# Designed miniproteins, single chains, continued (4): the designs that were tried, part 71

Each design is a single chain, and the fold is of that chain. pLDDT is the mean over its residues in the fold that is shown.

## One batch from the design tools (miniprotein)

Design m14445
Fold by ESMFold2-Fast:
Formats: C-alpha cells, structure tokens, sequence
Structure m14445 (fold): chain A 90 residues (1-90)
C-alpha cells in the first residue's frame, strides 16, 4: 500500500533527476543528493524502501567508481529509478 506509492514517487524522482543530469550535470547531481535523502527518510517509515535505498546507494558507489562523475551520476540515477520501479510493482 503506502510503500508501493512511495516507491513509485521515488522512481519518478530518479527519472526526472536522470533527465536533469543530461541537461545540467551540476543541478542534476544536487537533485540526486536531494532525492537520495528523501529515499532515506521514506526508508525509515517503510523497511522495503530502506532495503531498496541501500541497494541503490551501493549501485551508485560502484557506477561512480567505474565512470566519470557525470556519467556515473546519470547511470546511477537510471539504475535507482529501475530499482524503485521494481519495488513499486504489486
């Protein structure tokens, strides 16, 4: 119920962040930090969101290590969107 709605909202936010990174990498990276903080907050209320957020942060860390900062942030935002989209499924 509530966890699926939060996951759907976060998935959309990460998708918008990926688009913003393509248009303005500096603004996009700041947006990514903001959405990750929102995911952390939602994870305190919904354990399922907390688990997805942990996996999302691990994926971002790996992608940032393997790619340039801008490319890693973009790929990370896209991967996070996919993880939260899967969590939003019933």
Amino acid sequence: AGAETEAETLAGAFRRTAELIREDPEKGQRSLETVLRAADTAGKQYPEIGEVTKRAREALERLLAEHSPDEGALLGAEEMAKLFEEAAKK
Scores: mean pLDDT 85

Design m14446
Fold by ESMFold2-Fast:
Structure m14446 (fold): chain A 68 residues (1-68)
Amino acid sequence: TKVTVLSETEILIEGEDEVKVEGDAEIVEETTNKKLLKAKPGTIIKISSSGGTVEVNPAKEVGKTFEI
C-alpha cells in the first residue's frame, strides 16, 4: 500500500489492502484501489494496512510517499 502526501491537508492512499485511518481526516473520494483523505491542518494521521503502520504529518511531509 502507498501513502502519498499531496498537500498540507490531502493524503492519497493507493493499494488493494484494507486500510485503517486514525486521526482528524475524512475520506472525500474513494475508488476500488484509491482513497483521498482530507486532513485537519497541523494534525498527525495514522494509517495502517496489512504491511504495517505509518504516522503522517502532512504539514511537514508534502510530496513524500510511504510504502506499508
Scores: mean pLDDT 80

Design m14447
Fold by ESMFold2-Fast:
Structure m14447 (fold): chain A 110 residues (1-110)
Amino acid sequence: SFEEEVEEALVRATRELAELLGLSPEEVERVVEIVRTIHDMIVNNAPPSEIGAELARRSADLPPVVREVLSELTYTLGGLKLAYENQNLSIEEVLELLEKATEILKEKFG
């Protein structure tokens, strides 16, 4: 399902990005929990304004580069979910695009 398969891929991508940014194991787990919360909100069709507000609240004390990466991942995930629900993308295409977005973020911020 979108919920289960994309969450697993998203968590993996988030760990790789957080580790690349030099975060401690405790900070990595914190960033993963933020991403799980944002994924749950997106899957449950929370308004973009509520998703943005929750992300801002949870990431306020994180370094600016981490907040930017989380914002980019959130934006990408929201777009991929919308395209999937509109039947414009298969789950396999969503996973490929998420992996591609992760590689772009690694190149930009790594």
Scores: mean pLDDT 85

Design m14448
Fold by ESMFold2-Fast:
Structure m14448 (fold): chain A 85 residues (1-85)
Amino acid sequence: ISQEEYSELGELLREIMKAIADKDVDKALALLDKIEELLKKLLSGEELEEALKLLDQAKAAIKAGDYEEAKKYLEKLVELLESLR
């Protein structure tokens, strides 16, 4: 992915971290939906499958109130995206 696309994903991930810190579940889930849309436009095949799996795990953790687990899945997503540069 391009540096500009990665930067946009980074901004959304930063906003999610703030929403999680504020325990704003609705906002965090809305931001994850935006990331999902962007990932579907930027990735395909196995890379998209891995990214969506991590995103789904993060969504489940947020809904469960397990914010530390959610952060771990989001960190793994960032590492995956960085590996595609």
Scores: mean pLDDT 80

Design m14449
Fold by ESMFold2-Fast:
Structure m14449 (fold): chain A 103 residues (1-103)
Amino acid sequence: SLKDELSKLKSKFTSLSNELNTAISNGDEQAALNTAEDLVKLSEEIAKIEEKLGDLESGINTLENVRNLIMRLLSATTDPQIIQKAIGLSLRVIGMILDLESK
């Protein structure tokens, strides 16, 4: 069922969120960026299922959580390449939030 699929994706999201926070705390900026990219893709899948289930608020909340983690990465880095890619990820997430809020 969609609810069973969503439950599995949310579990994976929690695991990756913890991995991202650990990578940021350890200064592993490339690992943090790679995990952030995976989290953005996963949050897109979660948001699409949440939309199909009529739970737009939960979908937006998941995307906002990813955005907050990306902002934490941005505050912790001075690498121009990491900054550029993290900004790109943040803009992608903002676009998805705006799309869901328009519904």
Scores: mean pLDDT 88

Design m14450
Fold by ESMFold2-Fast:
Structure m14450 (fold): chain A 84 residues (1-84)
Amino acid sequence: SHHSRLLRRIGLILRAIGIRIEAERLLEVASTDEARQYAQEAIDYADQAIALLMSSDSDEAIKQAEEYLDRAERYLALARQHIA
């Protein structure tokens, strides 16, 4: 339903914002090139998810945004592992 899609989209946008905030913090304290690159990838995928969700409310767009956010979280974990 429209209401259900709206709530899911809002949840995914909030998830993306959370990832961006954490990745930006990691980017500020990162002392290795690897950590900076992974943090930037996390930001880029979160931004792609937000852009997709802002441009479409289809089930396919929601699924693709979830896949982008899952990838963003994997890069965020890699950034944490490579932080000094």
Scores: mean pLDDT 88

Design m14451
Fold by ESMFold2-Fast:
Structure m14451 (fold): chain A 87 residues (1-87)
Amino acid sequence: MEDEKIDYYVELLLKEIEKIKSKPREEQIEKLAAALNTLKEEIGEENTKRIVERVLEKLDEEQQEILKEAVKYTEELRKRLEELKNG
């Protein structure tokens, strides 16, 4: 994916983080997890990882931890869905 498209999605995710900053931590994690799942569906896992890394560089330590937990939450949801599909 071109850097211009990566920058576009980085700005979208930063804007989303700013909008939800005043919400409880759990709600921030859920909303970011949903946004990350949408990105994975649109542009794939590799490009989503590139966007997350760039966003992390622009965040303070507190926001970095929230985003890292959102990533972990999306991975846990994916694992849960795979278990349901195989059961």
Scores: mean pLDDT 79

Design m14452
Fold by ESMFold2-Fast:
Structure m14452 (fold): chain A 70 residues (1-70)
Amino acid sequence: DEEKLKEALKLAEEGEKLVKEGKEILDNAGDDREKVLEGIGKILDGIGLLIEGVILAPDNERVRAAFESH
């Protein structure tokens, strides 16, 4: 179970990072369609990792907080 918790925490951290990076790209994209798509892609990838983390460790407060913040 410790292995699953470690993996879930890693997914939560990576997911948060991708969502943050994607939002920063969107904030700076302006009318650049390619940057908008890059930003959206990173946000979606990050959300996917956050969901996977919650599936692995649904009762972990850190993992759930990461998911609920996005």
Scores: mean pLDDT 84

Design m14453
Fold by ESMFold2-Fast:
Parts: C-alpha cells; sequence; structure tokens
Structure m14453 (fold): chain A 64 residues (1-64)
C-alpha cells in the first residue's frame, strides 16, 4: 500500500466520522495523516489510518 493510498483512506474514514457528528476526531485524523504524509512517516500514517478506520467501520456497516 502506498503512502498516498493510506492518506486517502484516512481522509475517507474522517469524512464518515464528520458525517456522523464526530467533527473533532475527523479534524484530528486529517491533520495527523497530512503531517505524517508530509514527513514521510509511514509508521505514523499507518497508525492514523488504522485508528480512523476502526472508528469509522461501525458507521460504514450501519449504512450497508
Amino acid sequence: MSMQQLLQLTLQSSDVLEQEGRTDEAQQFRQEAQQAYDQGDLQRLQQVMDRSSDLATPFLLRRL
């Protein structure tokens, strides 16, 4: 998986969280993911993506 893909997945998860009213968490994940991407910190970007996905997954499953 590329760093660009990790960033995009995190942004998608963050959009879901924002739609569900979790705006502060969405903004934090967007900021952390962008910072990790800009710094080339693959480990941090993966961790941010995993955390955002874990929080967004229950809402995505509810929509299906």
Scores: mean pLDDT 82

Design m14454
Fold by ESMFold2-Fast:
Structure m14454 (fold): chain A 88 residues (1-88)
Amino acid sequence: MTPLDMIKEALERIEEMKKSGKITDEQLERMLKNNLEYLKKTNPEAAKLFEKGIEDGDGLIGALVATYGAKENLSYEEMEKLYEEVKK
């Protein structure tokens, strides 16, 4: 429904996949690294937010917000606000 709800739902699905063994922590980390490198080339503002998430220890949240923001053409400020809302 809201972007916040969509990202929280995606987080829950990924955690369920990890718990069920459908995705390993190593596979997830590799996917996140590849996504960050792609965003650095295609959307530097989204990549910057993703890197902030990694620095905060919330790399998955950073990745989901950055990917959503790149798709919806959000500004860095809009992505940062969404990221803070997801973390709280």
Scores: mean pLDDT 84

Design m14455
Fold by ESMFold2-Fast:
Structure m14455 (fold): chain A 112 residues (1-112)
Amino acid sequence: EKEEIKKKMIEYIKEGLLSEARELAKKLGILAEFLRKVAEALEKKAKELKEKGINESFAAILEDAAKKYRELAEKEEKKNPKELSEEEKKWVDELTEEFEKLVDKQIEENEK
């Protein structure tokens, strides 16, 4: 059951269905950590774009998204504090990797 939810969440992330992915993260009990890792990934990608001096408008969009995800993560952590198991941490890492691939694809598609 949890493994099936994780697979469905990966599918949603690959398709850019982030709201649906967040609902599944909540069912898995990993929402706060997932939101935090997503914010960190967005901050990292925005910094990389700014350091290269390319697509600064898209970097600004990523920074705004990162701020919103960080605020959501802090709110969720306060409401539902939970220490993740090693297995759950691995799931978050795998899901974050898929999200980073989605962001990289969007960056490439916005470069002419």
Scores: mean pLDDT 82

Design m14456
Fold by ESMFold2-Fast:
Parts: structure tokens; sequence; C-alpha cells
Structure m14456 (fold): chain A 86 residues (1-86)
């Protein structure tokens, strides 16, 4: 599960960067939490959590809006966390 750990660390880093960049950290936290829930739901509904995490990281890196970055980074973190759990 080394890949899941690396993806979770990168996703967490992207969340922290999005929160630091945001003009409204509370709003950005809300987006990250929603993303985490959606990433967990994706894994529970049979999606490959590693692929969900990779796509979330890609979208977070491409996002111009800090809130959108927080959401996709959160989604990646939630999915990667589920992959670490098995």
Amino acid sequence: REEAEELRREATRLVKEALKESKDPALAVGYAIRGIGDGIDDALNGKDPIEVAREGIRKAREAKDPNERAYYAGRAAGAAGMAERE
C-alpha cells in the first residue's frame, strides 16, 4: 500500500496549499471535507480508490480556484485513505 500512502501524502499537501492560498480558509475546509466524503463514497461504491486518488490529484493540480483544488485534493485524500485501509 506504499502507492496509497504516497497519494495520501500528496493529496494532504495539496489540501494544505489550497487552504493557505484561499481568502476564506473556512470555506476551503468545507470543500476539502466534502471532497473527502465523496472520495470515500467512490471507494465504497466500487470505484478503484487508487484511480480516484490519481484523478483527484491531477484535477487539484490543474484547478485555478483554491476551493476547487481543496475539493479535488480532499477527494484524492479520502480515496487514498480507503486504499490504505484495504
Scores: mean pLDDT 84

Design m14457
Fold by ESMFold2-Fast:
Structure m14457 (fold): chain A 86 residues (1-86)
Amino acid sequence: SLEEQYQAAKAAFEAAASTVSPEVAAELRALYDEVLAAIDAGPEAGRAALQRFRARGSALAETPNVAGATAFAAASAEYYLQLKES
């Protein structure tokens, strides 16, 4: 289900975030929470926030571990957005 895909991607993000520095992990979690809050406010706000997150996440992705964490976070947020739009 879409809910299961959202939860699986979120779990993958948390696992990947545990492999990066605490400072980078904290920033990624803050950005992820910001995107989810925007999605809860509405689909248009959510889509805009996810686009901003993808751009910022690319700038933060200096190592494969950070790139993996940002990719899972973006995937989780996208599933959450789809879940809220249905």
Scores: mean pLDDT 82

Design m14458
Fold by ESMFold2-Fast:
Structure m14458 (fold): chain A 128 residues (1-128)
Amino acid sequence: NKEKILEEIEERAEKNGLSEEEKERLLKAAEKGIELAEKALSATPEEVIDMILELVRELGNDGLSLYAAAWAFYRTLKEQKAEPEIIDLAELFLALAGGEVDRTNMPMTPLLAEFSRRLAKELLEQAK
């Protein structure tokens, strides 16, 4: 439920004393995460990696926006019962964006290892 995901972000922003402008920014980032999740449902894992990296290029200079987008992306995919490989990519993205995710059962496949490497490189480039 898109509305519920956005309400959860709004509630967290209010609890953390964020400004109205910061709240609006996080909600827009979350909407981008939801849109990416909708595209990911019909995409290959490799296409999803490219989409996530593009999102990091757009939002990677703003850690809170990146976290909001990654969290909304993950939550939407879980609610839509996406394929396990796509959910694994979303969990890894959320973890590297600063989210706490239970990764105890996540296999570090060659695909996930390469994604982790590419994502780390992109995050470092956005921090320059």
Scores: mean pLDDT 80

Design m14459
Fold by ESMFold2-Fast:
Formats: structure tokens, sequence, C-alpha cells
Structure m14459 (fold): chain A 67 residues (1-67)
């Protein structure tokens, strides 16, 4: 059903947003390595975003919090 697909998408969206928020908090207080390990996001993805946007670890955390 379209409604069940929408509920599943909303649940996945909420879970994804919680992971982004947790990753942002981890980046502010922990190393990139620890943030990667605790969030499940590969370290290469985090470092690529930092390099591509010319951000440091704290600035990347703020970007993730604001979208």
Amino acid sequence: SMQQALEQAEQRGQEAMKKVLKTAELLKTHSIQEASEKSGIPKSVLTDHMTGHKLNKKELAELLLTG
C-alpha cells in the first residue's frame, strides 16, 4: 500500500536524521576515527566532505546539523 510505503519512508527518514545528529555531536567531541566507528559512516566519506567543502571537523558537524 502507498500508505505503508510512506510510513516506512518516514521511519527511515527519522532514523537517518537521528544518525546525522549523532554524527554531528560525535564530530564536535571525538576524533574523525571515533565518529566514523560510532556512527557507521566511513572515515573516507567524512574526510571527503571536509576536503570538498574546505571545512574542519567542527564546521562539518555544524553543516550536518543545519543541512
Scores: mean pLDDT 75

Design m14460
Fold by ESMFold2-Fast:
Structure m14460 (fold): chain A 82 residues (1-82)
Amino acid sequence: EKEKERELTRLGIIADFLKAVSEALKAMAEDYEKRAKELEKQGPEFKDEIDRLKANIDDLRAGYKQAEEGAKEVEKRIEELK
């Protein structure tokens, strides 16, 4: 049925997009973690910057986990439609 084929194609695109978003956010979180560790070595004057980076890292980790879970949900829907 044409509607099923369209839905499967649409869900496949969404799953690929969510995986790409998850990978991008994960890479950004890793870069922020490296920066925070380097600032920790430089001294206590960078505490506020480190605290901001840690908050951003937590948000990015939440974001890529959401995107990863979203991709898994879409993959489950694809299985259910087959």
Scores: mean pLDDT 83

Design m14461
Fold by ESMFold2-Fast:
Formats: C-alpha cells, structure tokens, sequence
Structure m14461 (fold): chain A 87 residues (1-87)
C-alpha cells in the first residue's frame, strides 16, 4: 500500500531531522521528490500524498515527543505543497 510507503518515509524524515539535523530546505526537497515519485509510479494524487504525510508525520512526531521536528516537518510540507501546486 502507498500508505505504508508514506509511513516509512515519514519515519525516515523524522530521523533525518532529529539525528542528522536536516534543514527545512533539505526536508522540503525530499518531500517533493517522494510525492512526485508516488504520483509518477503509482498514480497517487499529489494532494493525497501531501495530506497523508502531514497526518502520519504529525502523529509520529507527537508520539515520539519531537515538537521541534514536528514544526519543521509541517513547515516543509506547507512549502512543498505550494511548490507542487505551482508546478
């Protein structure tokens, strides 16, 4: 399921933010690449992929008590969504 791929990717992003101190710009680029790949390879609508990442990523960050990572992820998702809508 593409939902399982979204969960795995959200876990990877949170680890990159927490352990590797990935920047908002780096996280934004990773999100764009992942969402485009899901759309191109599996036909997942861009909006659905972004919404799923927001939901799952926010839930995982809260469960892991990663308030700063959650905030960075949400900013990166908002920026990625804007870029993807602008083409």
Amino acid sequence: SWWDEVRAFAEELLERIEKEKASEEEVTELIIEFVRRLHEEQGVPVDDAVKALYLIGSELAEARNLAEAKELLQRALSRADRILREE
Scores: mean pLDDT 86

Design m14462
Fold by ESMFold2-Fast:
Structure m14462 (fold): chain A 73 residues (1-73)
Amino acid sequence: SPAAERAARIEQLRRINESVLAVLERLQASDPARAQALIDTVIAKYEQMYAAETDPAERAVIAEAIARLRALK
């Protein structure tokens, strides 16, 4: 169903977001300067994804990821 397909996409996006955040947090511990530069790059990519996304629920997940990425700075 369209609802099940949307739920699967949201779950996949959340899993990707958690993986990205975990990698960046580990990088902050070893190389803070490189981590900050990469965080800025990742935020820019997520902002592009947000602008291209038409589904409000998927946009909300992207916006939450952007907020969490900004909190790492």
Scores: mean pLDDT 88

Design m14463
Fold by ESMFold2-Fast:
Structure m14463 (fold): chain A 87 residues (1-87)
Amino acid sequence: SLLEEAIRLAEELREMIRARAPLEEVFRKYEEIIELLKKVDPEFAEALEKAFETLKREAETQSEEDILDLLLNVVGLVRKYLLELKE
């Protein structure tokens, strides 16, 4: 299931952030989730893509740690949304 794959990728991203993986690798995983979600829930994928563009702009002015903390919150919300869709 594409939905189960999206949940798995979101959990992997969450663990990467907790492990303080390089921001470039975290951004690549986030983009991978968005591309998969375009096939499952295009409207939700568009919302995440807009959030990602904002995060990339914030990365110019904020610390890597602050950006990772923001992403951790976003990933938590994404996972919650996807789990509700699985019902």
Scores: mean pLDDT 82

Design m14464
Fold by ESMFold2-Fast:
Structure m14464 (fold): chain A 82 residues (1-82)
Amino acid sequence: VEKEIEKAKDEASKAIENKDAEGLKRSGLKILDLLKQAGDYESLETFKEILKDLLAKFKELGDDDLVAAIEEVLAYAEELLS
């Protein structure tokens, strides 16, 4: 699971670098699913805070597609934590 999470984080980082909103959404959702599978709710809470920081950054950049992608990933994180 850890190795899969690291791979998904690398994919998310590359998606941000390439401004690939769909890739970022896919990678973010995968990270959340892997953390839920591991029962690691502390890391899931931490990842949610990272997503909030990324959302603020993308809003500052004015990239509406990246904003929408992160909002969907955040909504899923909230759903998993409720």
Scores: mean pLDDT 81

Design m14465
Fold by ESMFold2-Fast:
Structure m14465 (fold): chain A 103 residues (1-103)
Amino acid sequence: SELDKLLEEAKKIVEEFLQIAREMGDERAVRLAENALKVIDSALKNKTKDSIENALSYLDGLIAELKRLRARSTDPELQQRLDELIEKANSIKEKLEEIVKKM
């Protein structure tokens, strides 16, 4: 389903964010990513409005943390990776919000 595809894409974004957070040694970002993965896995399993809204809340938190990590980075390649993840996360968030409106 489109919902499954969007949640799987969100999971991939969070997995890449987790990798970057570990590379940067940012324990707060690592913890957020690990919790976000659990929440997305719950949404994939349950597919309730509440579970998807919870996943959306974590995507908002992740976007804020991506922007914080972007501000900490002086590496142009890492800055580009973070900018691309921010764009992807915003796109997935908007599409999931449209699905929730129809539930």
Scores: mean pLDDT 89

Design m14466
Fold by ESMFold2-Fast:
Structure m14466 (fold): chain A 68 residues (1-68)
Amino acid sequence: SAAEKEQIVKELVELILKMETASEEERKKLQAEIRKIYAEMEARFSPAEVAAIEAETLRRYLRRREAA
């Protein structure tokens, strides 16, 4: 659903933002979490839907950084 995809985007944005202030060790763990979410999305959604979620996550992350 659109609501589920919105929630995933929000969670991914939060993880990416945490990576900006994370230590090298913490960043590796956060990257592993992000990869697991992407793998789950690949199993659950079509490739086009996964690409759209990824693109929206990056756009929203960049917008939040620009607004800050």
Scores: mean pLDDT 83

Design m14467
Fold by ESMFold2-Fast:
Structure m14467 (fold): chain A 95 residues (1-95)
Amino acid sequence: SQSLLDAELERLREELAKYVGEENAEYIVRVFEALFRKSASKEDRLFVLEKMGVNSLSELFEWLWRFSVAAAKRDPNDPIVQKMIEIGRALLEKL
């Protein structure tokens, strides 16, 4: 349900903030919201998918699997972590 998603996204935000800071954690959470939240606009979802450069569900799952809290904890400058931050910032700024 969406209430379970909301709880998990809040936990993700809190965990990520420890390694990348609150602002960057919020950008990453916005990317997950655009992809998985039922109320998210199709425009926002397509924007995120285009910025990720993914053309299939398999590519999306591989991309998300490479990104983890553990990667952010090891190195906040990890390219996949930085790409998530960049996409989230662009998503918020496109309006």
Scores: mean pLDDT 79

Design m14468
Fold by ESMFold2-Fast:
Structure m14468 (fold): chain A 76 residues (1-76)
Amino acid sequence: GLAEFFRLAAEIVRAVRAGDYAAARALLDQLVERGLITPEAAARAKEVIDRAAAGELSREEAVRLIEQLLREGFTG
């Protein structure tokens, strides 16, 4: 539900800010498995994580983009 979505989204934001991209990817998979976001939104968020890991985006820019993608992909 909505509360679980916000909890997992907050954990993703924390992971990205910490540079723990593996944890952020795993949490995106949990959102898909729980039916809280579309697989397409998760794939786009993973692309943002990959760009942050490559140094193409700051962690804060990645957080802003991921938050937007998660809101747009929410299915609850």
Scores: mean pLDDT 89

Design m14469
Fold by ESMFold2-Fast:
Structure m14469 (fold): chain A 105 residues (1-105)
Amino acid sequence: MDDAIKKLEGILDEAKEKIKAAKTVDEMLEIVRETHKEVLKLMDTMSPADQEKMLDVYSKKMTEMAKYAASKIEDPRKYVSFGLEVIGFLSELLLKVQRAKRAAE
């Protein structure tokens, strides 16, 4: 149970370091997209209860990464596009967790 949370934290911490090295907004978006896919794969191996715990950790760390990435974006349009894509990923993950909980009833 704690092992899955540690794996998630490792994935997100690695993504944060990649974002620090990124030169463009498009590179930061690719890192976020790759990270989201890895998190979805990890969640598919977990119980609904563990998925809910992962969602909390993911939301906190993803918000932290998004704030850091956003601080590097000077173009308001690219800032909005980046933010909308991050919100989309968080919404997809939340819906996935809710569906898994309902199916387990």
Scores: mean pLDDT 77

Design m14470
Fold by ESMFold2-Fast:
Structure m14470 (fold): chain A 105 residues (1-105)
Amino acid sequence: SKVEEELVLTEFRILLGLKALIDKTKQNIEANKDNPELVEKYEKIRKLLEEARTAVRNGDYDTAIKKLEEARKIAEEIGDSVLVDETKYLIDLVKKAKELANKYK
């Protein structure tokens, strides 16, 4: 069905977006290696994004949303507006995947 296709496509977009965001966070860790406090914050974001990815792969959308919200909050604290916007976008996609899954599972 079109809804099954939309769910699969939405999950692909989430997983690709998480991969890209994890990679950006790793780049930010390397770029800021001389700032241990900032590195610690980015490492925590990276871990939360990897946990969100695992949750999405397991169909646990509620855990994925929670982990992304925690990552967004840390991104706000460090003033990384790109990370804030990208985590917010991924949260909206995971919420869409949850709604699609709940209608047809």
Scores: mean pLDDT 89

Design m14471
Fold by ESMFold2-Fast:
Structure m14471 (fold): chain A 61 residues (1-61)
Amino acid sequence: MKLSEEGRKAAREAAATGDAGAAARATQIGVDNGMDGEQTAKSAEEEGGSLAAATARKMGS
């Protein structure tokens, strides 16, 4: 399962700016779509969103 366009945009924003709020927004969009932390992290990593991916993994643990 992949993040929506909105979630992927938030993941890219977090990667570009280092904004923890954008990373949290990407993870929340994943949760709202029924994704677990690891699924959200994998989708965020595909967009280059390592900060969003790390945030999603913390949420899932």
Scores: mean pLDDT 75

Design m14472
Fold by ESMFold2-Fast:
Structure m14472 (fold): chain A 97 residues (1-97)
Amino acid sequence: SVEELLARAREAAAKALEAAKAGDLEAVREAGKEILDALRELLKRGELEAFLEAADVAIAALREAIKATTNPEVKFELEVYLGLVEILRGLGKIIFG
């Protein structure tokens, strides 16, 4: 369901922040993948409003995670996922706008 995808995106966003605080690169990568998978599934379903909500939650959490981390490798990985989410958000608005 859309509600399950939104919950998954929110949970993955929270996991990214906790992983960043812990300096856990592997957990950051897993959380980033879960965020992108949830967003792609929402887009495939044409659920634009839910997709934009999930993308905005992910962007906010990833920005907070970048500020919270002292590990440069974790920071770089988070910046990559932030960039991917921002690009996907923009593409979603163009495709369904």
Scores: mean pLDDT 89

Design m14473
Fold by ESMFold2-Fast:
Structure m14473 (fold): chain A 95 residues (1-95)
Amino acid sequence: ADALRAAALAALERARELAREVERKVPDGRTVLNAVEQAIAALEAGDFAAALTALHGAREGARKLAEQYPEIRELAEELEAEVRRAMDLVQAASA
């Protein structure tokens, strides 16, 4: 559990850096950044259900940004992939 939780936090930190880069380019990126930060706080508190809820929101937000902003599509897709990886790790840690 601890190793998976540490891996999930590392993936979330990478997602946070990507979300910050997205926010610098498009203001709508702030919603995804907030969702990633909520997931980090929930995971640190041991609330895996809240972390997964926040990550579902972050993934959907990143996907919509990739559709709405062609100029950041690759960055938003990279963010979505890292959020999905974090979701898998959080789910594994909660089992």
Scores: mean pLDDT 86

Design m14474
Fold by ESMFold2-Fast:
Structure m14474 (fold): chain A 70 residues (1-70)
Amino acid sequence: SMEEKEKKAREFLEKARQALINGDLNTAAKYIAEAKKNAVTEDLKKRVEQLEVTLRSLAEIRGVELPEIK
C-alpha cells in the first residue's frame, strides 16, 4: 500500500540520518537510495532530496566517493 511505502521511506530516511551522525557516508547513501524508492508524498520526496544534497556535500568536503544513488 502507499501507507506502507511511506512508512518504509520514513524508516530508511531515519536510518540514513543516523548513518550520517555516525560519519558512515556509504551506509547513508544506501539508505537514501531505499528512501527514494519508497517515498510517495511530495513532502517526503523533498526531505529525501535535501538529505541527499547534504550527503553529497559532505562526501565532496571529505573526499569520499559514494555508491550510486538511484
Scores: mean pLDDT 86

Design m14475
Fold by ESMFold2-Fast:
Structure m14475 (fold): chain A 74 residues (1-74)
Amino acid sequence: MTSQLSALRVLAADKLLHPSAKIPANALQTLMQLPQSYLNALEQKYLAQLPAADRQKVLQVRSVEDLNALLAQV
């Protein structure tokens, strides 16, 4: 999995878990600087905390546009 894809899904999952939390403007770029192994572990950790329906929504996120569409639904 690419670091961008993992980072996008981490941000999507975090927003679903914490709807009131503001996503910082540089959050995607900051996450993409992390090692791929760390991002993979973080994505799995967040997915494990979500209900099955929300996990499916996060797994559909593949681009910034997909992330923005998900965020508009919550």
Scores: mean pLDDT 77

Design m14476
Fold by ESMFold2-Fast:
Structure m14476 (fold): chain A 99 residues (1-99)
Amino acid sequence: SELDELLEKVGAGTASAEELRKVAEAMRERLARERAELEALVAAHGDPELRRAVELGVALAEAVIKLLEAKANKDEEEEKKLQEKLAELQAELAALNAA
């Protein structure tokens, strides 16, 4: 798919600003659909650990989308903040999985 080709370019560091924005938009659309399904699962199960895992997963995906947009805009300050936020969220998810 076109998205798969763009994701390869992003991973290789060869994506243009326009290609980065296109990937961010596609990821945002997918996240919106997946969020609705995940929220339905959380509501069905009533599990607070599942709710926390879903919230962290959504926050991680949102941070990745924003990082791609920051890279496309060459906003180095925003990129740094989002990389720090991603590391923080990954640490929280790892701590949840270890409990």
Scores: mean pLDDT 81

Design m14477
Fold by ESMFold2-Fast:
Structure m14477 (fold): chain A 68 residues (1-68)
Amino acid sequence: SLVEEFRRRVEKALEEARRNHLSRDEVLRLFQRLVSEWYDENPDASDEERGQVHQVAGELVGRELREL
């Protein structure tokens, strides 16, 4: 699914963030950018799919920030 593809993209981006020692603020900006880029790539996405994408990104980023 598009949501699962997005989840993999976020996980890969967070792995790169860890390798590059990004700060909390940089990780939050990365989160915002990834969600925005997904909306631009999927202009026909439903409000439900957009909500799921935002939730998935928030959960993954929140988990990462808790481990820092």
Scores: mean pLDDT 80

Design m14478
Fold by ESMFold2-Fast:
Structure m14478 (fold): chain A 65 residues (1-65)
Amino acid sequence: MRLNAEQGERIGVRLVIEGLVTPEQARLISELASQGATGEEIARALLEAGASRETAERVVELANQ
């Protein structure tokens, strides 16, 4: 499912609170979601930006619920 900006912002904030992303990575999530990226596309971008596999899996989970 393609995300929107509001969904990306909520996912980013939640992951910062859970300690899974940096604020910079949360901004990347919001930016890609505003462009209609899927959870899988955002997860791949986060891995390229140095995020963990746990973070990538959590993004896909939240994006598909």
Scores: mean pLDDT 82

